# Designs tried in a protein design run: designed miniproteins, single chains, continued (4). Part 69

Each design is a single chain, and the fold is of that chain. pLDDT is the mean over its residues in the fold that is shown.

## One batch from the design tools (miniprotein)

Design m14530
Fold by ESMFold2-Fast:
Structure m14530 (fold): chain A 60 residues (1-60)
Amino acid sequence: MVGQKVVAVLDFDAKNDDELTVKKGQTGTILEIINLDHVKVKFSDGKEGLVPISHLSLVS
């Protein structure tokens, strides 16, 4: 999953400093898998942070 491209399928609002606010349709790449619920993603706009896996879909 590291290096995998993703797209946000749901809007997500960050609740702490480690999390990233994302809007549905934003694309990015998984940098690190933190746990079963969260991954660290870098989006195409240059922003990085933790996003719930449930809010992302994998892009081939």
Scores: mean pLDDT 79

Design m14531
Fold by ESMFold2-Fast:
Structure m14531 (fold): chain A 78 residues (1-78)
Amino acid sequence: MEAVELLKKKLEEITEDILKNIKNETVRQKVKEIAEVLKAGLVREVRRKNYSKEEVEKLAEQAKITLKSIKDIYEKLL
């Protein structure tokens, strides 16, 4: 229960921090949509297994790296 809440909070903070730095509305919308799908998938995975706080922090860091990469790709394409 606490692991899921921690993950949701961290993913929300990461998503907001990334979105606030995107100037192109189309890129922002696309990254937001991908972030919501990623968030839903990771929350389901953490609920399925007993993840430790350390494992949740590693998942959040990996999600941050993934979302930043997606932002960079879309900014180059759009």
Scores: mean pLDDT 83

Design m14532
Fold by ESMFold2-Fast:
Structure m14532 (fold): chain A 55 residues (1-55)
Amino acid sequence: MPSIEEVEKKIEELQREIEETVERLGDSREGVLKEAELTAKLMLYFVLKKELEKS
């Protein structure tokens, strides 16, 4: 079971990757698709963090 700290690190990492993807590929279809995938992962980690905080 990951710690809240580990989940927060993953959230920060994914947010940085999204920002970098937008900066590099923001105008392209590939950029939009990659951003969508990274955003889906980010949302999953947000849900996990919320569950851990409720425990």
Scores: mean pLDDT 79

Design m14533
Fold by ESMFold2-Fast:
Formats: sequence, C-alpha cells, structure tokens
Structure m14533 (fold): chain A 89 residues (1-89)
Amino acid sequence: LSEEQRREAEEALGRMVVAVAKLAQKKKKLSKEEVREIAKKIREMARKLAEQGRVEEAVELLREAAEIAEEAGDEELAEELRREAEELE
C-alpha cells in the first residue's frame, strides 16, 4: 500500500470502531436491515485487518458487530460473526 492508502485504511478502521461502539450504546434501536448492512461492512474491514496481521483489531470489530446483530434479532449473522472472530484467534 502507498502511504496515502495506509493512512486511509487506518482512519477507516478508527471510524468503524467508533461507529460500532456508538450504535451498541444507542440501546440497539437499529432495524434488522440496518444491522445487516453495518455488520457486512465491518466484516469486510475485519477480514482486511486479519490479512494484514492485525488480528486483535479484527476480532474486536467482529465481536462488536455480532453483539449489534444479536440484539437486532439477526441471530444467524451474529453466530457467523462470532465464529469468524474465534477462527481468527
């Protein structure tokens, strides 16, 4: 990655972590569709982080996404996200 692409990736990661934490703290008033879209984007970011060797950050993102999905009633997605987090560890 170029220096510019690396900075953009690091900023995107920080924004995703903050967004996930804020959504979890808003008492899970998200629709199931909103949860699925957010979780899918976090899942993609987590996979890229894992490929870069940033496993701890990837696991944290997947676990946060799983909690949000579970509270929105998307149990299948929550289980998939938790499984991916466990496989990365």
Scores: mean pLDDT 70

Design m14534
Fold by ESMFold2-Fast:
Structure m14534 (fold): chain A 55 residues (1-55)
Amino acid sequence: MTREQQERFLAGMEAALASGDPVVIRVALADGRRALPQLSGEYRARAEALLARLA
């Protein structure tokens, strides 16, 4: 992933958490777990924190 792609991905996860919709949250969790190996440094740490909060 590019930096811009990682930032958009994290913004999507944050929006999913904010939505409170169980279906949206479930999709975001699956996408987050799948994308995690493609994230680096701070973006990966932020994604791991969001996954913990959405789980």
Scores: mean pLDDT 77

Design m14535
Fold by ESMFold2-Fast:
Formats: structure tokens, sequence, C-alpha cells
Structure m14535 (fold): chain A 62 residues (1-62)
């Protein structure tokens, strides 16, 4: 269902950001913000490139 799909997308986003070497603090802030916006969450899990994921992490800490 939609809740399970969101949870899976959030975990994929976490894994992708960890592979880039982002800290757990940055990852959790970025995921928390993305969970409030399903379009951003799905893009982060599936479509955004490495540079865009770094930008997402930076914006979440500001």
Amino acid sequence: GAAADRERAAELLRERMRELGLSEEVIEHAVAQALADPVVLLAGAHDLGDEELFRLGRRAME
C-alpha cells in the first residue's frame, strides 16, 4: 500500500545518501523533509543523481 511504498522509498533514499558518504544526521534531516513531500521522496529514491542528492542533504541542514 501507499504507506509501505513511502517506507521503501525513504529507505532507498537513505541507502543512496549513505553510498555518497553523507552523515547519518544529514540523511535523517533530508529523509524527514522528503517524507513531508512525496514528490521529493520518490525523486530522491529513484530519479535524482549524486549532485542533486548532495544538494538535498545541504538544504535539509539549512
Scores: mean pLDDT 82

Design m14536
Fold by ESMFold2-Fast:
Structure m14536 (fold): chain A 68 residues (1-68)
Amino acid sequence: SENEKLNEIRRKVHEELKKLIDDEEELGVAEAVAEYLLREGVSPEEALEIALNLEESRKFVEELIKKL
């Protein structure tokens, strides 16, 4: 199932982010960015790389909020 495969990818990305980000607020931002990118069809590797760049992730979320 495509949904099951996506859930497994999300779980692995979440586990990797948790290992690398100690701040709970920054982890939340990175998780939100990673999930958005995965839903848009970005590869798990690229989504993780972008989400781990905390400054770019914050800017990305701010730009999304402005479009809402």
Scores: mean pLDDT 73

Design m14537
Fold by ESMFold2-Fast:
Structure m14537 (fold): chain A 60 residues (1-60)
Amino acid sequence: IKELEEEIKKLREKMEELSKKLQELIKQKAPKEEVMELAEELHELSKKLVELEKKVEELK
């Protein structure tokens, strides 16, 4: 349980940092490939977050 909560916390923090970087890249009109690569990474982290949240619910 404690390890799962720590993973969720770290994942949320990483997603927030990537979200900020993505917004900055879009604002700066960075190359499309860089924007897409970061968006894809964010999407993968989002999937992991959903899986971890489901595991926490199952432990209740």
Scores: mean pLDDT 79

Design m14538
Fold by ESMFold2-Fast:
Structure m14538 (fold): chain A 57 residues (1-57)
Amino acid sequence: DKLIKEGKELVKSGEVFKKQGRYDEAAKSYRMASEKYRKAGLEDEAKKLEKEAEKLE
């Protein structure tokens, strides 16, 4: 599934940004990943990523 692959790439980008202390970019990447997972029907994974993004803002 292309949406799931794109979501995983965005999660990896968010993790990299978080490790670099770039929390705004990390939050944005997690929210984008959440949207991809939501469109793929992965509602629980999407909600977890929304909460991670919220913690960084």
Scores: mean pLDDT 83

Design m14539
Fold by ESMFold2-Fast:
Structure m14539 (fold): chain A 74 residues (1-74)
Amino acid sequence: SLEDRLAERVKEFEEKATPEQRKAVKSIAETLILIGDALDKAIEESKRTGLPLSEVAKKYFEEANKKAKEILKK
């Protein structure tokens, strides 16, 4: 399952990860959450306005990209 493969990868990471690698993974995870939040907002606005998801998604992805750049600078 996806959960089993994820658990195996996490175990391997825990055994060998450096502090720098842990920081990098955290930054990637924060960026992925940010993209997910942007998609959720775009879906809700698309549903509310009746506009295509592709049209409303652009502004949320632009906001997410700006915030991701700030996360990656930490």
Scores: mean pLDDT 78

Design m14541
Fold by ESMFold2-Fast:
Structure m14541 (fold): chain A 70 residues (1-70)
Amino acid sequence: HMDPAARALVVEYLDIVADTMDRIIKAYNEAKKKGLSKEEIEKVIKEEWDRLQPVFDARLAAARARYAAA
């Protein structure tokens, strides 16, 4: 079995990825509901990812810091 601290880090990584995917999927669904073109939808996805990237990076850094302190 995995070390408890390492297991917690893996769970945090998966949660961060899942949350990021969920937000992008929501942006996609909203764009689709608005009847946006394929190219406009791609732009919305890219802009949402660009917005989320600093938060994603910060959450990963925080998870690593917690693991290092354990």
Scores: mean pLDDT 85

Design m14542
Fold by ESMFold2-Fast:
Structure m14542 (fold): chain A 142 residues (1-142)
Amino acid sequence: SSEAAKRAARIAAEIFDAAARTARDARAAAEADGSGAAVLDQGFQQIVNDFQTALVYDGEYAYQKAYEEASKMSPEEQKERLKEYLERSLETPREGVEGLGAALGISRALLEKDTEKGIEMLKEVAKGADEARERLRAAAEA
C-alpha cells in the first residue's frame, strides 16, 4: 500500500509535469496565432497516449466531462469554474490528476470562447501544475 501510494504519486508528478508543459505550449500558441485550444487538446491526448495508465484515464474522463460542461458556459462562468479547480486541496494522486484533467478541459473551452481570458488562466494552470508536481514528488520520496 505505501509502495503503491509512492508509485502513484511518482506517476501523477510526471503527468503534472507534462501538463504544465502542455499549458505553456497552448498559451504560446494562443498568443502567436490563436491555435491554443487545438494545441492544448493535442498535448493532452499525447499525455494520455504516453502514460496509458488507470490514473491518466481517470484524468481523461474528467477532461472530457469538464470540456463538455464548460462549453455550455459563458467565459465568466468558465473562469470561475476553473478557479474552483485550481483552489482545490487534493489529497490523493487520483484526485490530483482528475482535478488537472478538469482544469485543462475548462481551459480548452475558455480558449475557444475568449482567447485572452484563456491565456491569462493558462498561466495559473501551469503554475498550479508545477506546484502540484513538487508536492507529489515530495510525497513519492517520503
Scores: mean pLDDT 87

Design m14543
Fold by ESMFold2-Fast:
Structure m14543 (fold): chain A 55 residues (1-55)
Amino acid sequence: MEFVEKIREFASKLPEEERKLLETAADQIEYAIKNKENVTRLRDFAERLLEALKK
């Protein structure tokens, strides 16, 4: 899932505490996708999160 990879890559450039938070969020999103959660809802959330972090 490319947006999970983008979150992890963005997290790697952040301070340790922020990095851990985003890594945890990425893990949760990946887990939910693998367990057949609503992928569209999770994708929209991840995209909004990445947009907010860019600002």
Scores: mean pLDDT 70

Design m14544
Fold by ESMFold2-Fast:
Structure m14544 (fold): chain A 70 residues (1-70)
Amino acid sequence: SEKDKVITEGLLKAEKRLREAGASQEEIDRFVKKIYERARKLYEEGFSVEQIKEEIDKLIDEEIARLKAR
């Protein structure tokens, strides 16, 4: 499904961007799990593909900002 594709692409994007920002594998794994759980909940609640993508992108941007501020 399109929602499954957006979630998968979001997880891959999160891994790549966090790794590039210097996150450890443990930090990446924890964040990817968080993104997956959040995205899956939005999927089950009937949110659109666009809304799920926007929330994933927002959470990634917030985590990258947090990592860079350490």
Scores: mean pLDDT 85

Design m14545
Fold by ESMFold2-Fast:
Structure m14545 (fold): chain A 60 residues (1-60)
Amino acid sequence: SEKKKELQKAVSEYSGHAIRAVGADIDGKYFGADPEEMEREREESLKLAEEYKKKADELE
């Protein structure tokens, strides 16, 4: 169904952004990436993760 596809898309986006936030944290702390750039990427990824999580929760 269309609703199920929208839910799957929201969950996929949520998990993708959450994984990116973890990746930015790891890259900044352990792999010598620019800490300021990684902090910005982490914050933006966490905001997007929260938005898609909320959308997924509303579609359940």
Scores: mean pLDDT 83

Design m14546
Fold by ESMFold2-Fast:
Structure m14546 (fold): chain A 98 residues (1-98)
Amino acid sequence: MKEKADELMKEADELIDRAVEAAQQGNTEEAIKLLREAMDKYAEAIVLDPEKFDEAVRRILEGGDRVEALVSPEDRQRVAAITVAGILRAVGDLLDKE
């Protein structure tokens, strides 16, 4: 399980880098899609290894900030909302573990 969580964290990091590149190219919809996919991977990693929570939340915040800085003002709130949703999902996944 921990090896799978490590792989998911790496996949999510790669998706964040691709989202940043898409945003730099003005491809905001692709950047948002990639950012959402990264959030899904971080959330899955936390389900498999809850010890990843602090690091995943940090990467979610940093990745969201990187993409937000590169999009138009109208899309900045969309990116911020996705980042917040990713954090809330991570918290939910952690709390559902009894």
Scores: mean pLDDT 84

Design m14547
Fold by ESMFold2-Fast:
Structure m14547 (fold): chain A 57 residues (1-57)
Amino acid sequence: SPRERAIEWLVRGAGATREQAEAILEGMSPEEAAKLLGVSREKAENIIRGARVFAEM
């Protein structure tokens, strides 16, 4: 499914756990995602955007 594809992308690409990936897809802010993943705010925005592309396919 598109949602499972987005979760896999976050787990493999960003080092997120499945629970963290689900929280990101459910509306975690870029600021919260940046702190959680240990990346810059700009990088977190790009990660969230990529995950949304997969989730909407």
Scores: mean pLDDT 80

Design m14548
Fold by ESMFold2-Fast:
Structure m14548 (fold): chain A 67 residues (1-67)
Amino acid sequence: SEMEELEEDLERLEKQVERLDELSRTQLMALHHETQELLARARELGDEEMAERVEKILARVEERLSQ
């Protein structure tokens, strides 16, 4: 289901976010794009809890890109 796919993608992104210091600029840009796409999908589905979790990932990726 779409919800199961979003949960799986979210879990994968959460694991990647724990390794932000190990990612190259290119990998960070790709992660940023993927996180934005996942956020749009979570919002479209109306899952506020999932959207909030994705927003936390997005904030951490954007903070890392700003450094």
Scores: mean pLDDT 84

Design m14549
Fold by ESMFold2-Fast:
Structure m14549 (fold): chain A 64 residues (1-64)
Amino acid sequence: DLVKRIAESARIVALDLGATPEQAEKAAKIAEETFKELLDQGYDVNVAAVKATRKAIEEAEKAL
């Protein structure tokens, strides 16, 4: 649920930045995977969400 919302947020932000649907899906996947990894490492949920979203946005910006 929360993982899916973070992935969807990353997708929407990437599209707003002018990314293609394929690039936006890649950003969503990066956000999802990063968030899961950070949670598994014991990071706070809010910290993990912010870090995962930031990483996904950085990758989306690099793809533009």
Scores: mean pLDDT 81

Design m14550
Fold by ESMFold2-Fast:
Structure m14550 (fold): chain A 114 residues (1-114)
Amino acid sequence: GTPEEAIKEGELGIKEGKKAIEMAKEGKGTDEGSVEDGVGGAIAGIGGEFSGELALKGKPPSGTLAYGAGVSAEAGGDSAMDGSAKEGSVSGLLGGELAKRGGELAKKAGELAV
């Protein structure tokens, strides 16, 4: 993965995470989503946050870890949106927040690694 790919994936993770948060807060749930999807989103978001923090601690920052963080954050945001489709999904809200944070760290690390 390249720093440019890390920025792209991080931006997608931020976008999808924000959408998952909005869907969960608006109560626009459907029977299409699941708690498991929200939990999966949270786990992937945590992975993105961890990898993004490690990328930023590199001197110079690691483009490879930033890319991994971005990919994990994007997957987390996408899964969290599915979790948020279930009305009242706290797991979708948590997944969205963690994916957004992971994506922000991936984008920052990618920008510094170019």
Scores: mean pLDDT 76

Design m14551
Fold by ESMFold2-Fast:
Structure m14551 (fold): chain A 96 residues (1-96)
Amino acid sequence: TDLEKGIEYLKQGKFDEAEKYFNKAIEKDPNNADAYLALGVLYLVKGMITGDPEYFKKAVEYFKKALEIDPNNQDARVGLLTAKAVAKNFGIELPE
């Protein structure tokens, strides 16, 4: 599937290809919480590598979207808390 291909690229550090396949998964199913979770993880990793506040902001938005679709998604909840905690370690203030 597009989601599986995206995850494979993410594991290889090919972030642009990973994002392309996660977006294809969302086009096919806009309620695919796992695809939004995967985008959250992708942007969190990019934020950790670059320190770019926009990547942490995007990670938070994608984790929130995954939780909007699936409120019981424990991975998305942990991802959201992790993104906020790591951003604070970089001195980055995220909107509520």
Scores: mean pLDDT 87

Design m14552
Fold by ESMFold2-Fast:
Structure m14552 (fold): chain A 80 residues (1-80)
Amino acid sequence: MELKKEAEEIMKALKEHVEEAITKDGLSKEALEQAIEDVEEELKTVEERVVSGNKEAIEALKKGLEEILELLKKKLEELE
């Protein structure tokens, strides 16, 4: 399977899961803050582990994680 397409599919599924969790499960402010920290740590890890041949997959992962981070931050702002 193409790494870029796999990364895009994983990120889409993860974003849908996060959207469902914040709308249906009613995540607390503490849970949202923790999720934001976790996503920021993942972004840092992804940037540190870029190697030749996986650039497009890494870019897809970064884009997906950034979209999830924005979604979580927006929800946190709505609770403040």
Scores: mean pLDDT 74

Design m14553
Fold by ESMFold2-Fast:
Structure m14553 (fold): chain A 80 residues (1-80)
Amino acid sequence: KKKIDKEDLKKLAAKAAQGDEEALKKVREILKEAFGDDISDEEIELIIKYYAAEEKGDKEKAKEYLKKIKKLLEERKKKE
């Protein structure tokens, strides 16, 4: 439905990271609603990779993607 659980989001992100276009579209819609329409495709891709890494239990990769996400969000925040 309209609201999605974090567990479902991680599964969708893992599918999207593997090239599932339907999962990618759904994750993009969710992230745009959560973070606003000014979120870039690059930010969405990094968030997808972050959740996919968390789903796999790869803490090091998840931390790497999270760092990149935070950097992009901070750059947009400075834009004002």
Scores: mean pLDDT 75

Design m14554
Fold by ESMFold2-Fast:
Structure m14554 (fold): chain A 99 residues (1-99)
Amino acid sequence: AEEDYKKGLRYLFQGKYEEAIKWFEKAIEKTENPPASVYLMLGIAYYKLGEYEKAIEWFKKAIEIDPNNKNAWLALADVYEKMGKTEEAEKYRKKAESL
């Protein structure tokens, strides 16, 4: 729900990434059609923890829901860049810039 999502955001802004993940996961479980923004923020929390493969999974979920979410494409580019996959990072960055 929106309240669980807002709690997740508060923990995320405090640098409490594991707590943020817990509340974003609760928001997803309680919501029939979770918006792309919840998956995007869940991905960012995993990215901050250095869990790049999980971050990619959640950014791709955000893109599945909203393919025009420029921030999700940019986040995907950033995580591939951190993994040293520069060609994939450039591909996703160009996709974001085309939106």
Scores: mean pLDDT 87

Design m14555
Fold by ESMFold2-Fast:
Structure m14555 (fold): chain A 64 residues (1-64)
Amino acid sequence: SAEKAAEAAKKAAEAGDAAGAATSGWQRMLSGGDREYALKAIQAAAEGDAEKAAEYAVKSAEAA
């Protein structure tokens, strides 16, 4: 599920969907991934940076 969450976040960022990227970050945290990268993904999404949010979500998935 972690890889699917990261892929969804990347696609959301490409579409300019910061909220979708943030949702993927939360899902990744709940799946027991890298909490620090998941939190950074949520922070970036809150700042409106969907691309950074997706980047951090992918790193969270890779670290698990």
Scores: mean pLDDT 63

Design m14556
Fold by ESMFold2-Fast:
Structure m14556 (fold): chain A 78 residues (1-78)
Amino acid sequence: SELEEGLRLAEAEAERLEAAGDYARAAGIYAEMAAAYYAAGDRERAEEYAERALRLAEKAGIREEVEKRLAELRAKLE
C-alpha cells in the first residue's frame, strides 16, 4: 500500500539521520509517521513513533514544538 511504502522509506531516512546525529530532522520524520498512523486509525503505532519523535526532539532542543504539533493532530482526530 502507499502508506506502507511511504512509511518504510520514511523510517529508513529517519534512521539514517538519527545515526548521523541529525536529531531535529529525524524527530520531524518520526512525527510525520505518527501523524500518518493516527490518520490510519492505528493509535498504538502512532504513539510509539510520537514517543520516538519526542525523545529525539528533546536531544535537538525542540521538544515543546513537536509536543504542540502532536497534541494539535490528536485533537483533530478525536
Scores: mean pLDDT 83

Design m14557
Fold by ESMFold2-Fast:
Order: sequence, then structure tokens, then C-alpha cells
Structure m14557 (fold): chain A 90 residues (1-90)
Amino acid sequence: PSAATAKANAAAVPVDAEGAKELAEEALRAYEAGDERSAAVHLSAAQLLVVSARVNLELGKSAMSEEEYAKAKKLIEEAEKKVREAAEKI
């Protein structure tokens, strides 16, 4: 990818990771409200955003310092944990 593309991919990591956390929380709230269909839809979207964040991390790696990469990876790991916790309850 071009330097501009790698930079855009790096910038997408925190957006995807935060979006995954928000959707996982929304899925859990829908499930607790008895809306199992909305819970499943939100959980699936959260799982896809985690995959997107991982892909963007690798594609953006060349635009990140070692420390920036480690920080971005940690954001994804936090999002993965939230999504897993929601999936275990739903």
C-alpha cells in the first residue's frame, strides 16, 4: 500500500476497536431487554469490526512506530475481550 493508505489503515484501528466495544455493549443491552435478534445482529457487527481492526493493524503497520503498533494492538485486545464477554452471555 502507499504511505497514505497505510496511514489511513493505522487511523482506522482505534475507530474499529471502539466501534466493536460499543456494539458489544449494545448487543448485551438488547439481550438483557429480551431482544435476542438485535443482540445477535449487534454481536455479529462487533465481531466483524474486530476482524477489520486486525486487518487495518497489519496494513497500517508500516505507518506506525513500534510503540504506536503496540498501543493499537492493545486497543484491539481490549475490544476482543469485550466482544468475547458479550458472546459468552448471549
Scores: mean pLDDT 87

Design m14558
Fold by ESMFold2-Fast:
Structure m14558 (fold): chain A 69 residues (1-69)
Amino acid sequence: MEVEKLKKEAEEYLKKAEEALANGDFESAVRYLQRALRKIREILKLDVDTARKLYDKALELSKQLMEKA
């Protein structure tokens, strides 16, 4: 129950970060990525496998941000 709520919130923030990055809004992309990572950290305490998969997506977005910045 709690994991599903956190997972949905993390996925929403990751999607917002992707949209911001696609629009060249690096400031918003960083902000949403940070919020997603906060939710992933909470998931890590409850479900390591789910947190790892979400963290891998966040890492890929971070890489794209560094390449575009």
Scores: mean pLDDT 82

Design m14559
Fold by ESMFold2-Fast:
Structure m14559 (fold): chain A 82 residues (1-82)
Amino acid sequence: SSLEAYARNLLATSSSDDAYLTFSTLGRTFLRLSRRRNAPQSTQQQLQDLFQQTLDSIRNGDMSSAQSYLSDLFTLYDDLLS
């Protein structure tokens, strides 16, 4: 999706601090959307866990792990949009 491409580019080009702030905001938006779409509780929990792992990886400066978790997150998110 265009949102995934945007997020990946942002993560690749941003400082850890800028990425952390942006992804914290995106995480809250995705969780609100999953609730509005009546996603299963298990799916909402997986989204929370993946966002937390992404944020932890960004905070630690591990951008490769952050990209990996982000990939898993967008796979799950795209399933919610279909």
Scores: mean pLDDT 76

Design m14560
Fold by ESMFold2-Fast:
Structure m14560 (fold): chain A 68 residues (1-68)
Amino acid sequence: SAVEELKARLEEVAREAVRNKWSEEELYQRMLAEVTRFLAAHPDTPREDVDALAAYARELFEEAVRAL
C-alpha cells in the first residue's frame, strides 16, 4: 500500500541520517517533507490513518535522534 511504501521510505531516511550523522533539524525537515508530500497526494486519507502515520513518524524520528 502507499502507506507501507511511505513507512519504508521514512525508515530508509532515518537509517541514512544515522549512517551519515545528519543534524536533528535536517532529519526532521526531510521526514516532514515526505509526510507532507504523501498527505498532499492522498487528501482523502482517514484521520485514524493520519494519526497512526504521525505517531509512527514521531517514534522513528525519536529513535534515530537517540542514535545521532
Scores: mean pLDDT 85

Design m14561
Fold by ESMFold2-Fast:
Structure m14561 (fold): chain A 96 residues (1-96)
Amino acid sequence: LQEIIDKFNEEASKLPEVHVEFSLVDENTLRIKFLGNLEPLTVLDILYKHKVITKEEVAKAIEELRAGKDYVEVRLVNPENLPKALEEILEEAKKL
């Protein structure tokens, strides 16, 4: 997982408007920081669509963002799906 996240962060750093960072808190917990123009709901929707996180984790993340946090921590349920989800997030970022 760490190698996949590192690769995403490297590619995303080439897109100055994106400013989204991923990090692993533990083997099953992903931290997502929203620092720029990529819409948080787009990121959460892609992760859910690829079954990387549950609907409950999406709802929790939305509430935390609404409360004024610039980051969320989400529990991973199918970490093997994360690479495909990150590729789709990067493609959405390129559309900005």
Scores: mean pLDDT 79

Design m14562
Fold by ESMFold2-Fast:
Structure m14562 (fold): chain A 60 residues (1-60)
Amino acid sequence: NECRKELLKLIGEILDIIGRILELERELEKHPDDKELWEKLEKEKEKLEEARKKLKEIKC
């Protein structure tokens, strides 16, 4: 069932994004003035929001 495959794929993507956000937040604790780290964190948060929107649209 393609719906279940897409759901599992999105869950995996969300978990990967959360993992990257946590690593970036940990690095920012060491380097709070690093603008590049803040930009990377913002991009990952945007990806998380888009993945959440896609997840909400999936109805199995």
Scores: mean pLDDT 82

Design m14563
Fold by ESMFold2-Fast:
Structure m14563 (fold): chain A 64 residues (1-64)
Amino acid sequence: EPPLPPVEKLREIAEKHRNEKLGEEASERLFEAAKKEKALEEALEIARRVGDEKMVKKLEEELK
């Protein structure tokens, strides 16, 4: 697996998979990358815009 991109790419990935079944798998990778880069708040906003409720819940649980 290549290294995960910064939060800018998380936005691009979320938009590419917007609210689709493939988006759920992308959201799991977004969550991992966002947590590693301390971009949970930004990822949460992106997930809300995309309508990925599962990722929103995960990010809210992790957000301090």
Scores: mean pLDDT 62

Design m14564
Fold by ESMFold2-Fast:
Structure m14564 (fold): chain A 65 residues (1-65)
Amino acid sequence: SIEDIKKRIEELKKKIAELEKQYDTAVANGDFETAKKLGAEINTLRKELRKLLEEYQKMVEDLKK
């Protein structure tokens, strides 16, 4: 449902924000290995978020047709 997709979007946004804070801390501490790992995870989640946002937008547009 639309509500299920919206919930997944909110969950992903929260997780990305948490990982971004961890990434900033790793970079500040010079922990390049942790930063590299977190950066890869953030990029993967951002791609998933983009797909869900596109799917949500398509559902909204289809309701207007």
Scores: mean pLDDT 85

Design m14565
Fold by ESMFold2-Fast:
Structure m14565 (fold): chain A 57 residues (1-57)
Amino acid sequence: GELNKLISRLIGLELRKIGLEIDLERTTDEEEKKRLEEEIEEIEKEIKELEEKIKSL
């Protein structure tokens, strides 16, 4: 059902975020840090939107 698809996507996004946070912690390149931070922020927005959708089901 729809709920299972949203939950699966949420889990995928949270795992992706964890990976990016690890990369950010280990990165010394300032341009790569900025890009990783921006990508993490975009994923956090998607997670928030998915959490709201799941909560409304």
Scores: mean pLDDT 86

Design m14566
Fold by ESMFold2-Fast:
Formats: sequence, C-alpha cells, structure tokens
Structure m14566 (fold): chain A 78 residues (1-78)
Amino acid sequence: MKERLEEAATRALVEAGVPEDLARAIGDAVATLVEAEGFDPEVVKSATTTMLVALAGLPLERAREIAERVVRAIEEAL
C-alpha cells in the first residue's frame, strides 16, 4: 500500500539525516513512483538519488548511499 511505502521510505531518509519535511516529500514521491510504475530497484535508486542531490543538496556519493537504504526499506515493506 502507498502509505506503508511512504512511511518506510521516509523513515529510512530521516535515519540517514534528511530533515523530516524533506524526507516526507521525497518518501511520498518515491511511494507514488512505485505505485504508478511498480517496484524497480534501479529506477527507485536513480529517482531518490536525483531528488536528494536536487532538493537536499547532498553530494552524489552520499545521495547514492541513502538511496540504496531507501530501496532496501521499500523492498522490506512490500
């Protein structure tokens, strides 16, 4: 369910140090993507990485590490 995926993604982002408001926005976007397109780990990782760089101003390497955690959290929530 979308809400469960959003909560899982948001939690992973907050635990990685992303501010709660931004983590919820990214978590919602990722959950929406999975609901619309299905779960593709590469697509989720790419989209999450792009959002973390663009919205959170994180370095690419750190954004990729966090995106991998988000992918794992979503996979566990499915």
Scores: mean pLDDT 84

Design m14567
Fold by ESMFold2-Fast:
Structure m14567 (fold): chain A 69 residues (1-69)
Amino acid sequence: MFSREQLQEGLKRFEELIRKGLEAIKEGDIEKSKEILGELKKLGQKILSEVPEDVATKELERIAKKVEK
């Protein structure tokens, strides 16, 4: 189970990976974007396994809105 600090670190890492993935796509680096997508999938699965679904959903929604800006 994630501590509050571990959850915050995981969410921060998730946001960083999304930003790096978007950067790789802008640069046309498809191979790097695929690697980052794999890391995002692994981290997302880890967060979902450690956090109640409702809490995880709200936090992911918050990050998605923040990244879309």
Scores: mean pLDDT 73

